Designed miniproteins, single chains. Designs and how they scored, part 79

Each design is a single chain, and the fold is of that chain. pLDDT is the mean over its residues in the fold that is shown.

## One batch from the design tools (miniprotein)

Design m2728
Fold by ESMFold2-Fast:
Structure m2728 (fold): chain A 68 residues (1-68)
Amino acid sequence: MQAILDQLRKQGEEIVALAKTDPEKALEAAVELGQQIAQAKKEHPEASSELNAIGAETDARLKEAMDA
């Protein structure tokens, strides 16, 4: 459980960093992260709140990076 949350958080950070050099690729990676989060929620419904938070935080940071 915790390892999955840590992995998804790390992927989110990598996507935000990628947005600075390749915004198009970062958006594609964000879609894939969203799909991974959806699958993890099906396998671990008790972690849905934490998984939703990871997705929302990544989306917010990505938007800020793209708007800058």
Scores: mean pLDDT 81

Design m2729
Fold by ESMFold2-Fast:
Structure m2729 (fold): chain A 104 residues (1-104)
Amino acid sequence: SRSPPLTEDPSLPELVLRGEDVSREELEELRRRAEELIKKAEEALEKSTDPEYKKLAQEYLDVARSSLEGGDVHWDDPARAAALYEIAIYMAEQAIKLAEEGQK
């Protein structure tokens, strides 16, 4: 990609710019995993009854969704797209943990 967006967003780790070569097939797998985990986080949030944990889980879920969209925007830059999808996966997993804690 020759027109980088705001790549120095303080919310994004510098490692996004240092990704390794990945295949399109690997990108499709990462994107699918991120989407599945985001859906699981949404379902866990629906079962969460604690407002504080629900709010924190929602914040992580919002970052996961933003990172997934970032990966889609950078689809033609596979290293960056892969890094963004991995961030989406990580953030969605944190959202699930927080939402499940809120189910107490």
Scores: mean pLDDT 77

Design m2730
Fold by ESMFold2-Fast:
Structure m2730 (fold): chain A 77 residues (1-77)
Amino acid sequence: SVLEKLPESEKKRIELLKKAGTPAYDEYMKFLEENKDLPEEEIVKKFEEWRTNRRKAADESYKKELEKKQEILDKLK
């Protein structure tokens, strides 16, 4: 199975996502199923690309939240 091809660290991450009951678990499992027939090297590469894009989106969201909090603080002065 695809899960057996993954590094131990990734298996632990999947376990944590499953226990947390988050939508991220379903997205991760869907990604693995869609790519199960690919060589391990290609799965890892596609996962890195997907993860990088998700991280960039999260970083932008966090930055915008900080900017909004700063605007509120500036209005209180």
Scores: mean pLDDT 70

Design m2731
Fold by ESMFold2-Fast:
Structure m2731 (fold): chain A 97 residues (1-97)
Amino acid sequence: MDELMTQEFMNRLVRPDALLQKVIDEVAPDATEMTLRDLMYAIGTVATLRGLADPENPSIVDVSGTLLGEIFGVDRFDARDSQGIVEAVMKHTTLLP
């Protein structure tokens, strides 16, 4: 989606699936519905709290053996690839009307 990072799209309400909800519960345990922007912020907060950033290249996040690794389907990703991150997260969300 060429417009994946638009402000309108990022303000869409979403519901995480059970796997993604377990990740969100680490920072927002009562949040079952949120904007895609808030969801992306929560994921970034969990990655920071778990210390997943590569110390020599902090744009690279190592998610091997984590629930985030299951969600992204990869062992490592580039935090600067905002579109790829949103696409992976969207596979684990339901867009609300």
Scores: mean pLDDT 77

Design m2732
Fold by ESMFold2-Fast:
Structure m2732 (fold): chain A 80 residues (1-80)
Amino acid sequence: AAAAREAYERAVEELARRLVEAEKGVPGTLLQTEERARLYARLAADGINPGVIRPLSEEGKKVEEELRAAGEAARAAEAA
């Protein structure tokens, strides 16, 4: 459904922005740019582990958990 897809895309965008803020100033993070955070957010929501590219901060790890939950919710909505 179009509404479910829109909600999913908005959730991923919001969580990507939270990832940038969570990883801001964290040494060694690869998620310090909005573009990389958006790419990671889409992959994480789809259940894909991009290997070494992952949040290093505790807040960033919480956002990763929320991204996976958003992806599961979107898949459940599509299945209904």
Scores: mean pLDDT 73

Design m2733
Fold by ESMFold2-Fast:
Structure m2733 (fold): chain A 67 residues (1-67)
Amino acid sequence: GLREEGLAELAARAYEQVKDEALARELAEMMLTPEGADRAGTQLALAGDPELASELARLGIEYAKRL
């Protein structure tokens, strides 16, 4: 379904940047919720990539609006 497709897309994009499959999946799951997007953004900022956090948040919100 759209949720599974959104999760897979977000995880793939996160993996390209962080190169950690477990972390990428966790970030993707958080990005599917508005509250989680803010938290994931903070974690990625501490890791040194706030641009990725912004992209993942936008993509997650877009998928939520399409539902």
Scores: mean pLDDT 71

Design m2734
Fold by ESMFold2-Fast:
Structure m2734 (fold): chain A 91 residues (1-91)
Amino acid sequence: MAEERIRAVEELVREAKPKIFEEIKSLVKDEEKLKEALEAAEFELEMVLENQKARIRLNPDMSLEEALRLTREALESLKKTLIAYAKLLES
């Protein structure tokens, strides 16, 4: 059911969040810039989660494997963007 796939995606995002936050924290030394970077990361991760939930609900025949693959791809893309942003803030 869609709810099981949604829970799996929620868990994947929940597990990815602290790892992304730790990488940002390692890159940004200024406390105010770090807060800005972490707030941006929080917002963007929530957007990834909501978009994946919407995809699953619109495609009830989507497999668990496909849902997790698409979520991992979205998280990897977002991570690259957030790391680039953190580096730009510190430059």
Scores: mean pLDDT 85

Design m2735
Fold by ESMFold2-Fast:
Structure m2735 (fold): chain A 57 residues (1-57)
Amino acid sequence: AEVDALIAAAERGVGTTLSPRQRANIERAYQAARDHAARGELASPPGGKFYKAEPPP
């Protein structure tokens, strides 16, 4: 799944293996963000850029 690739990339960036609980938290955050994007609540384009769309302060 796409979320598994994101978790693997995060582990590589940190240089350590995440616990199953930490992985589950990342999975939930990813699914929540994807769900919001699908509802049009996020102005992120398709292709997984929703996490880079920062609303103005």
Scores: mean pLDDT 63

Design m2736
Fold by ESMFold2-Fast:
Structure m2736 (fold): chain A 57 residues (1-57)
Amino acid sequence: DQNKLKALELLQAQTFTPENAALLPPEFVKKVEQAFLLAYTKNGGDLAKALQEVAAL
């Protein structure tokens, strides 16, 4: 899924902004952002683990 890869690249680069997110489908942006926040909180702020969990979705 190209949209998922783009979202993960933006999150990894810390450039996941409203402007960049607007390039992706709104429903997809919401799901990825929510999943990332859950994974990030669950893993105590470990960005790499959070990205791995979101990538598995």
Scores: mean pLDDT 67

Design m2737
Fold by ESMFold2-Fast:
Structure m2737 (fold): chain A 95 residues (1-95)
Amino acid sequence: SDEEDEQIRRESIQAAMDNLDKDGDGVVTYDEFKAHLKGSSDASDENITARFNEIDIDGDGVITLEEFLEWVKRDPGVQLLIDDELARGRARALA
């Protein structure tokens, strides 16, 4: 059911947020988000800030479970696929 699919998505996002939320306050701060991305990806500060602002829908400076869930629902896969295809296109043009 739609309600069951929603619950599974919430649980998956909650688990991901628990990994980012080092102090257990139920939100992900910009510092926690930046530390995670710097540790696990070669992302620039500008890219990290852009990603944080994309998820932080109400602009309160923290990511809640509801904001992360809403972001994932709206366009997580499409945005990542677009970024990947653009990167491949540039690599081919430079070859």
Scores: mean pLDDT 62

Design m2738
Fold by ESMFold2-Fast:
Structure m2738 (fold): chain A 94 residues (1-94)
Amino acid sequence: MKELLEELDKLAYEFAKAAGLDEKKLEELIKKTGDKLVASVIALAMETAGLDEEKALKWAEEYKEEVKSMSEEELKENIEILKEKLKHHEEYLK
């Protein structure tokens, strides 16, 4: 479980960077939230959906609670979906 959560954190961060988010802004959000996944989701929601930081934070916190309640199998499935989306996004930008 811990390794899967760390992989999800890394993928969310890489996805946010691939979406054109500034690394400095991501690091500031990580310091503010204390959570790499929450910070990455906030950044993505603000950039892609145009949400303000307060709404993005609530959405990211709800997602984190869902992730905490997931089985190992459900978490693996979500990681694979994110990997596939990231791969297609990176290939499209080249």
Scores: mean pLDDT 74

Design m2739
Fold by ESMFold2-Fast:
Structure m2739 (fold): chain A 92 residues (1-92)
Amino acid sequence: MEENIKKAEEYLKKAETALDNGNFEQAIQDLKKAIEYLKKADPSVKELIDEAERHLKQAEEYLKQKNYDMAVEHLKRAIELLKEAIEKIKEK
């Protein structure tokens, strides 16, 4: 549990750095890793994780369309949801 949360935080930080550098593919891969660890950590945040996964899928679609502004907005929303999930787990 604790180790999975720490790994999720590490990948989330890597995703934020990748996004800041315009490395959208790397940001998506790091966010997918953060989601994998959060799914192993606590089932109570499943709804937030599911919403974050939907935003990641939309970001991937917008990147295929070369709509970078919309892709970034969906990536930022996924990051916010994953941060909320981590905070909810830590509140327990």
Scores: mean pLDDT 85

Design m2740
Fold by ESMFold2-Fast:
Structure m2740 (fold): chain A 56 residues (1-56)
Amino acid sequence: SLVETVLQATADFPEESKIQFLARAYDTRPDDGPAPPSEEAIAKAREALAAYKAAT
């Protein structure tokens, strides 16, 4: 899944960086789009990370 792929790619990154990367993937593209992520995308990324931690 997108979440699992991004979290695997950012395994060595601090938690805030993981959230930032996930937010960009949701808001723009997995290729690190030029626009900064939206507040909604950041919230979605935090929720996805929390769900992944709960499932793992």
Scores: mean pLDDT 69

Design m2741
Fold by ESMFold2-Fast:
Structure m2741 (fold): chain A 77 residues (1-77)
Amino acid sequence: NAAKKRAENYKKIADKAVETAKLFESEGRYDVAAQAYRDAAELYEKASDLLTGPEAEKWRQKAEEYRRKADELEAKS
C-alpha cells in the first residue's frame, strides 16, 4: 500500500523534526524549536490523512500535541 508507506515516511520525518525541536528547546532557542514542532505537527497530520481508524486518530492527536507545544514556545519567544 503506497499510501501506508508514504504515511510511514511522514512519521519518520516528523520524529526527526521532534528530536531537532527538543535540542533547540534544551538550548533555549524557543523560536526555532517552535518552528520544528510545527513542522513535525504538519507531517503527523499528513500521515494521519493517509490512514484510517484508530491509527489515523493517534497521529492526528500527536499533531495537535506538538502544535500546542509550538504555541507555548512561541509565547516565550
Scores: mean pLDDT 86

Design m2742
Fold by ESMFold2-Fast:
Structure m2742 (fold): chain A 67 residues (1-67)
Amino acid sequence: SRQATIVQAVSPLRDEIHEALKAGDLQKAIDTVQQRLEQLQAQPPSQQNQTGIQGLQQLIQSLQDMQ
């Protein structure tokens, strides 16, 4: 499912994002997600990859809305 693919793409970053937000470093959280997004975008196009990219883009938007 799309949700499972998004969770798989985001879950390795969850602890890093949580620690950054706890420290009040919203920019570090955004940068961490953007770095992962760039890695996924560098891979060959696939339906799973595209779903992961969409999930990370939504997460970046949510973090930016917190500013």
Scores: mean pLDDT 72

Design m2743
Fold by ESMFold2-Fast:
Structure m2743 (fold): chain A 97 residues (1-97)
Amino acid sequence: KEELIERARKLAEEARKLVNQAAPQITSPEAKKYAINALVQIAVGLAALDMGDYETAAEAFRGAAENFRKAYQIDGVPLLKKAAELFEEAARLLEEA
C-alpha cells in the first residue's frame, strides 16, 4: 500500500536527521566503524526506495538499525538508539507494503 511506503520514507528521513545530529558525539573508533556501515546501508536503502525495490530498502534499513544499535551500545549516544528504532519501523512498513 502506497501509504505504508510514504510513512517508511518519512521515518527514514527523520532517522537520517537524528544521525546527522548524533555524528559529532560518536567518538570511539569501534562505534565509528558501525556508524559508517550504517551510513552505507542508509544510502543503499534510499536508492532502493527511489527505484521501487522495497525488499532491498527494508533489508538495508534493518542493517542500518543493527549497526546504530551496536554504535549506541559502545558510545551511549541516545539519538543513535532512536534512529535505529525509526529505521526498524521503516523496514517493517516496507515489508508490509
Scores: mean pLDDT 87

Design m2744
Fold by ESMFold2-Fast:
Structure m2744 (fold): chain A 94 residues (1-94)
Amino acid sequence: MSLVEILKKLAEENPELFLEIVKELTEAMNKIPVTSAQDKRAKDAAEKVLEKLKKGEKLSDEELSHLLFAMLRAAQYEPELFKQLAEKIKEAIE
């Protein structure tokens, strides 16, 4: 199963946990300085996904791909937080 498919399954089967994970990711992204287009894109993606989830809207595959990019950026800046998020995802899918 691809990472995008894993995130999609989590969003469908456990929306409350998925919302919590996206909130923690968005907070981590806010610690990254906005000095590059990549950092801005990652922050914008996380915030957009969080906004849609708060409204109960479904995410597109493109939005899940953008969220994955934001997660990879968070892993580079906040590796311990990313590890915690990855463990939560693993527990929810198992």
Scores: mean pLDDT 73

Design m2745
Fold by ESMFold2-Fast:
Structure m2745 (fold): chain A 90 residues (1-90)
Amino acid sequence: SMADKLVQEVDELLDELRKLEAQAQQALQDGDYDAARELIKKMEELIEKIKELIDQAEQEGADPLTITKYQARLLAISGEAFLIERQIQR
């Protein structure tokens, strides 16, 4: 179904987002603030895309528990991106 395809895409993009978060954290640890800033920009763009796909999956009739799980995962990674960005500005 369309909902199943959207759910699969969200899952794959959330995995990509987690990899970007790990790379951004590593860039911070290495003192590479330019790399960290570029990774945060990529994360912010991907977060917006994932949010839109979650909303579309919900409209297409995806399981509410699956939607809640993905919203929670996105919120957690968004929080990590915010903390990394704050460290770069110090």
Scores: mean pLDDT 88

Design m2746
Fold by ESMFold2-Fast:
Structure m2746 (fold): chain A 92 residues (1-92)
Amino acid sequence: SLLDEVNELIQKIEELEKKLEESKEKGLVPEEKYQELLKELQENKSEAQSLKDKLINGEEIDEKELVKQLTIIGFRNIAISSELWILERQAL
């Protein structure tokens, strides 16, 4: 279901938040980059939660537009993950 897809996306964002915190604790991410990535993840999570709320309360949203928004959020999460990976490797 679309609700399952949204929940999976939120879980992936939360997993990346945890990874960011672990990398910060290990000294692998500079403070400024940590704050930047944390803000991006929080904004991405808020947008995903907004889509979940629309699905639960029956707000009028086109299914194709919903899938498009989920895809965009998913790609943003991948981009953040890639940036974190680069920062971790630069610290080593």
Scores: mean pLDDT 87

Design m2747
Fold by ESMFold2-Fast:
Structure m2747 (fold): chain A 65 residues (1-65)
Amino acid sequence: MEKIVEEARKYYNENKDKFKNEVEFSLTDKAIKLANEAAKKGLEEGLPIGEVWRYMTEALSPPLL
């Protein structure tokens, strides 16, 4: 649902301070898109909000970054 997607973006914005001086802005933008896709799929699968949050968190903060 849109509310969860907006919360994911809000969570990303809270962590944006960590990437404010980071050169990997392109990867950060891809991470948020993956988080959005994960949130939509999680909702369609009927996952609990806690599980969706964890999945989005992993997408927002990949080990590659």
Scores: mean pLDDT 58

Design m2748
Fold by ESMFold2-Fast:
Structure m2748 (fold): chain A 80 residues (1-80)
Amino acid sequence: SQQYYDQGVQYLNQGNYNLAIQYFQQAIQINPTSQGYHNLGSAYLGNGNYNQAIQSFTQSIQLDPNNVISQRNLRISQGL
């Protein structure tokens, strides 16, 4: 899962959101983590997929309620 996660981060940093989404989905399928859902949400947000970003950040917060960055990005995804 770390290899898929690292590739997803690389694509996210390049602005290649479609590939980032694909790799983060694979990473989460193997090991669902708050960080994995956070980065999946960030990729969806960058791609303009606001509803999927909301779902992903919500899962991130459920796994780690102290993830303040996911909380902030959830509000942004909601237009708040």
Scores: mean pLDDT 88

Design m2749
Fold by ESMFold2-Fast:
Structure m2749 (fold): chain A 95 residues (1-95)
Amino acid sequence: SEAEKKALEIADEVTKKLAELLTRDSSKEEFIEGMKKVLKFIKELAKKYNLPQSILDEIEELEKNIDKLSKEEALNKISELVSKFLEELIEKLKK
């Protein structure tokens, strides 16, 4: 469907942003900054598509705590959040 294609395009863009962050020999500070940019991107999309407030709250909570997490913990949390985000986005786009 058109909704599924749009969601896949967004998933691909998020995946590419994460892959660039992982393949660069970046400092922890640069890694955290990159993760915050990805979170900002999905937050803007969540607002644009009027996703549930619970998704926005989870994004904001991760943004606040991401500098306290290990690289592995941050990746696990963002992967889980992106999965939930995409499920909600697909639901909103399906008509």
Scores: mean pLDDT 78

Design m2750
Fold by ESMFold2-Fast:
Structure m2750 (fold): chain A 94 residues (1-94)
Amino acid sequence: GPPTQEQIDKAIDELFKGLDLDGDGVISRDELKAFLKRFLQPVYPLSDEQVDAAVDQWMAFADKDGDGVISYEELKEWYKTVLGPPDNSPNWTA
């Protein structure tokens, strides 16, 4: 079935923990790039340039302060924006 808000929050928490290898509460560009390579390349063969473009887009969207890192809150807001609101009801049949 469709993911619940709890499942989404858990996925964000697991994603953040997988990216934040140092436990510093922020995600660096290098950590995000390494995660995307590991996550996407076994399923979709992406070039390093495509991964860099995805990281650049994510950083440009989530990194509002331009400090070169993504906080948990910035990642959560980005994820919510990409998925839409929890009560988003697009066409329920297709």
Scores: mean pLDDT 63

Design m2751
Fold by ESMFold2-Fast:
Order: C-alpha cells, then sequence, then structure tokens
Structure m2751 (fold): chain A 110 residues (1-110)
C-alpha cells in the first residue's frame, strides 16, 4: 500500500540519519581533541551538524504525520523512533555548542 511504502521510506531515512549523526559526533569529538584543528575544519563540522539537525527535525515531523494514520502497533514503533531522533538531536545540539565555543576561542586568538 502507499502507507507501507511511506513507512519503509521513512524507516530507511531514520537509519541513515542516525548513522550519519553518530559518525558526525565521533568526528567532532576527534576535532575537539585536536589542538591543531583549523578554523576551517571547525566551520565545516558546524555546518555539517547544523544540516543534520535540520534533517532530523524534518524527519521527526514526517514521522509524527505518519503516526496520525498508523495502526496502534506502528504508532508504538514510530514513538520509539521519534524519541531516538529527539535524543540524537539533543546530542548534536550539545556537540554544536562545544564546536561553536572552540571556534570562538580560536578566532579570538591573534
Amino acid sequence: SPLEREYARLLARWTVLLGAADFAIRRAEKLLADPNASVEKLQQMIEEIETLIEQIEELIEELKELKKVASPEEQKELDAKIKELEETRERLEEMLARLKEELARKQAAE
């Protein structure tokens, strides 16, 4: 059905975005641990994480819309997936704050 195809599409996107977020967080942590990290690399990582946050927020809204027409069993699975995306967004926002603080520190150094 069209609903089953939409569910499968959003589930695939959910898997991809969680993987991308985990990979971005690991790279950001390595960048923050590197005293020689360039301003350019910090800016690129900030842009990547901001883009991921936007994509996750879009997916959360799409999953919430799908939940309105889903079966009770599917609603339970969608709630779990939405919660994991919200927790992942929070982790990305925390990482973004740390990256912006480090960027400001490096830009203030003459």
Scores: mean pLDDT 89

Design m2752
Fold by ESMFold2-Fast:
Structure m2752 (fold): chain A 77 residues (1-77)
Amino acid sequence: EIVLSPEEKKLLEELEKYILEVAKKLSDEARKKVTEIAQEMAKEIAELHKAGKLTLEKVKKLVEETKKKIDEIYKEE
């Protein structure tokens, strides 16, 4: 059985909270871009899980890359 570990769930929950807080400070256009980035990450996690290739290391990497992309949008204001 392939399930998200408590550690993986916590990383995703922390990222979701970060996205929600950042979104309050962004323009409508920037919020849309952040939502699209978050949806792409969610899709990739689902595909990796379905393929049996989802690991804590890959979740950490995806969360880090997603956060970096969001931070770049926020930095552009």
Scores: mean pLDDT 77

Design m2753
Fold by ESMFold2-Fast:
Structure m2753 (fold): chain A 61 residues (1-61)
Amino acid sequence: SLIDLAIELTTEKDIKNNIITLPVVDGAPVTVERVEEAKKALEKKYNIEIKEPFGFRTVRV
């Protein structure tokens, strides 16, 4: 899933810099819902709070 890819692509350095990395495939739009789901999944995986405002970057996969 795109959320699982976001978890794999987001590095420890990204988390320290308050940045989420999102995969881009087949022109799929970066929506607020996708950003929020990736944020929640990363918070669950690392047991951290990602404070707003936070940044995001896109990576072509």
Scores: mean pLDDT 73

Design m2754
Fold by ESMFold2-Fast:
Structure m2754 (fold): chain A 64 residues (1-64)
Amino acid sequence: MLSEEEKARLRALVAQYDPERSGVASEALEKALAAEGLLDLVDLDGDGRIGPEEFAHLLALLES
């Protein structure tokens, strides 16, 4: 489970790089997550990429 601090940071990055909630992680979002040290929290299978399924799971975790 993500901490509230990690969720807040992820929510801010998603809002910045996917404001339309397209459900697709851009390369810019992936790079921003890596720079913040958050990529490993989103990259659930450890492949270093955020696929559509991983991004959908992230969005579900961030919805409140």
Scores: mean pLDDT 71

Design m2755
Fold by ESMFold2-Fast:
Structure m2755 (fold): chain A 57 residues (1-57)
Amino acid sequence: SEVQKLRAKAMEVAVKTGTEVAAKLRAGDLEGAQKANFEGMKEITELSEQARKLEEE
């Protein structure tokens, strides 16, 4: 279903975001880590909202 595809994409974004944040933190780039986390969370939220709208239709 489209809902399952959106959930799978959200999980993929979460893994990618976690990897990027960890890499930035290891490099001492706290600002870059915060930005990566913010952008990743925003994308996950948008995917979750799309899934919720499909469940309401």
Scores: mean pLDDT 84

Design m2756
Fold by ESMFold2-Fast:
Structure m2756 (fold): chain A 93 residues (1-93)
Amino acid sequence: SPEELADKIVNAKSEEEVREIAKELLKMTDEQVREFGKALAEKIKNSKDPKKVIEKLKIVFGYLRNSGDEGQKKFLILAEELEEVIKPLIDEE
């Protein structure tokens, strides 16, 4: 489920585990990807180390962006759902 996949990324201990999560996102519908994004946003907001989760999310974003038109679409859905949570944690120049 989208909620279970969001838990998996928060608890992932390797880049390989994060890449496997990105592969599962490619198999999901746009609605399921949006539900994943919402669940992950809440988990990041309540995390003791939100930057560590964002580092994993960067790997997911890279994988999706390089996975053709479907990957690009799913990347944009996730970026939209996660923007408000990520924006305060981005290093400003």
Scores: mean pLDDT 80

Design m2757
Fold by ESMFold2-Fast:
Structure m2757 (fold): chain A 62 residues (1-62)
Amino acid sequence: SREEIIEAAKSLGYSDKQAELIADAIENGVEEAAKTVARNEVELRVAIKDLEEGVKEVEEKL
């Protein structure tokens, strides 16, 4: 968590301001990575659904 990151940074000798900047950088990086994964997951989910519908249509015609 943010609080744990700040405490860890302070235990390593960073100032309160430096610890907050480190926490901000880590949180922003994790948030951007999570958004990228979520975006890719939505695209993959749509592709899978389209494929499932296509397979079902073919099976109904066999």
Scores: mean pLDDT 73

Design m2758
Fold by ESMFold2-Fast:
Structure m2758 (fold): chain A 62 residues (1-62)
Amino acid sequence: TFNGKPVTEEQKKAFEEAIKEVDINGDGTLNDEELKALAVRLYKLGLIDSDTLTDEEIEQLK
């Protein structure tokens, strides 16, 4: 589940690759910078839309 909705299979696959590029606290919780990096990576892979990103994650795309 992502934002209270079911995640797609493509999003699940992308999480495996993105996780390799970020640190996880061991409980599946990332700090703000790690979350931004993960979301930006998923967006660049074409697996999420820009409306899924926060304002700071969108700034990383510029």
Scores: mean pLDDT 62

Design m2759
Fold by ESMFold2-Fast:
Formats: C-alpha cells, structure tokens, sequence
Structure m2759 (fold): chain A 67 residues (1-67)
C-alpha cells in the first residue's frame, strides 16, 4: 500500500542520514546500510569494541500502525 511505500522510503532515508552522522562521529568505524529484501533495512556499525546491528522492518511497522 501507499503507507508501506512511504515508510519504506523514509526509513531508508533515515538510516542513510544516521549512517552519515555516525561516520562523522566515528571516522575509524565501518558503517554500512544494507537492504535485505524489499522491506528490511540493516545498519551495521563495526568498531574496535565490537559490532552493532540495527534492523528496521518497514512492513512490520506499517502493519503495527494500521492495526
């Protein structure tokens, strides 16, 4: 639906902007944004202290908001 497409687009834009901010704050960190399937976005931050993975599921978010 239109709402899912908007959430997907805005979610991707949000993670890409967050990745830019994190790269500026942590220049020695590896920061990546990956699309896993049509509705899932993954932000990975790898530092000397370890790896942190954040997952955004646009479909699950849209379903939660509509029900």
Amino acid sequence: GELLEEIRKKGKEFLEELAKILKELLPDAEVTVEEKGEDTFVLTVKTSSGETVWTLDAKAMAEKLLK
Scores: mean pLDDT 77

Design m2760
Fold by ESMFold2-Fast:
Formats: sequence, structure tokens, C-alpha cells
Structure m2760 (fold): chain A 61 residues (1-61)
Amino acid sequence: AAPTAAQQARWFAALDPNRDGVFGEAGRAAVLAFQAEHGLAVDGVADRATLAALRGEPVEL
């Protein structure tokens, strides 16, 4: 099932709390946790697959 809108909003806020496009240590930790939760490669980088999963879109790799 797709993640809820509340879960998506939580991850967006955690990844970029200042909404300036810069991810600090907190953002990296949130990316790692999100990747682990969704079975993605846990590398701490918000790549295409991570962003697609965050938006609830199908990931084609």
C-alpha cells in the first residue's frame, strides 16, 4: 500500500526542515530510516528511487 499523506509529509519535513534544499545530519538520518523502511538501498542519498518512493510512485529500476 502507498504511504499515507501524513507519513510523506513527515519524511519531507525531516529531510528538509528549513525547506532550502540542504540536508543536514538530521536529513541524512531521515533518508537512511526511510530507505530501510521501504526496502531501498540504504546509502543516505536521496536518489531517484528514494524520491519516487517518498512521493508514493512506482519505482522502476
Scores: mean pLDDT 61

Design m2761
Fold by ESMFold2-Fast:
Structure m2761 (fold): chain A 79 residues (1-79)
Amino acid sequence: LQQQLDEALKKYDASVQGAQVLLSLGDLKGAVRRLQDAVTALQQATALAQQISQELGDQYQAKLDAAQAELAAMKKLLE
């Protein structure tokens, strides 16, 4: 469980960093795609965290909710 959680968090961090780089280059569409990858990785991390403890699961769920809200806001900018 811990190793799988660590791998999911590494994917999340890499996707967030990739999104930030693309935003700095003006590639909003590419950044949205990277944020979608980040949300997917964070969903996996949240599910694994819930298996470890309720407190950890709640903390990751809050982060996931915030990430999903940010992704939705950025998608609206592309419409």
Scores: mean pLDDT 82

Design m2762
Fold by ESMFold2-Fast:
Structure m2762 (fold): chain A 75 residues (1-75)
Amino acid sequence: SAAAEALRPGPDETLAAFARRFGAALGLDEVQTAVLVRELAEHLGVGPDTPVSRLPRRAPAPHDGPVLRAALALL
């Protein structure tokens, strides 16, 4: 959808900055957004300040939560 495409990060955006924008769009609070940042960083094996252009290609697993899976689909 157009809304999902508007959330897609640019190459210079950090993983943490993307996760904060994504979380805000979903109505997540600060604690829930911090959890999403941590889960994305752990899944990808990178720090939260890593630019999107430097992220490894890693597909979501079927058992990953729907929020994490949706965020990974935009990376």
Scores: mean pLDDT 80

Design m2763
Fold by ESMFold2-Fast:
Structure m2763 (fold): chain A 83 residues (1-83)
Amino acid sequence: ELEEAKKLIDEGLDLVNQRKFEEASKKLIEGAKRAAKLPITDEEASYLVAAILQLVGEMVTADEETRKLLEKTIKEVFKALNA
């Protein structure tokens, strides 16, 4: 269900903005796994790319522990999309 995948990604991005990175990681990985099983449009794919770019941006200014969590999250999202 596309709406479910988008909701999980939206919730994950909102949690990133709230600095709740552990919870954000769980939502973003779940959303990516859901989206990977669906025929998504280029517009929907660009939304996932934007989410990944936001995580990369957060890594630039993050402390060591947060940077490790964000790196793990990005890797898991890419693994889900390539499965």
Scores: mean pLDDT 75

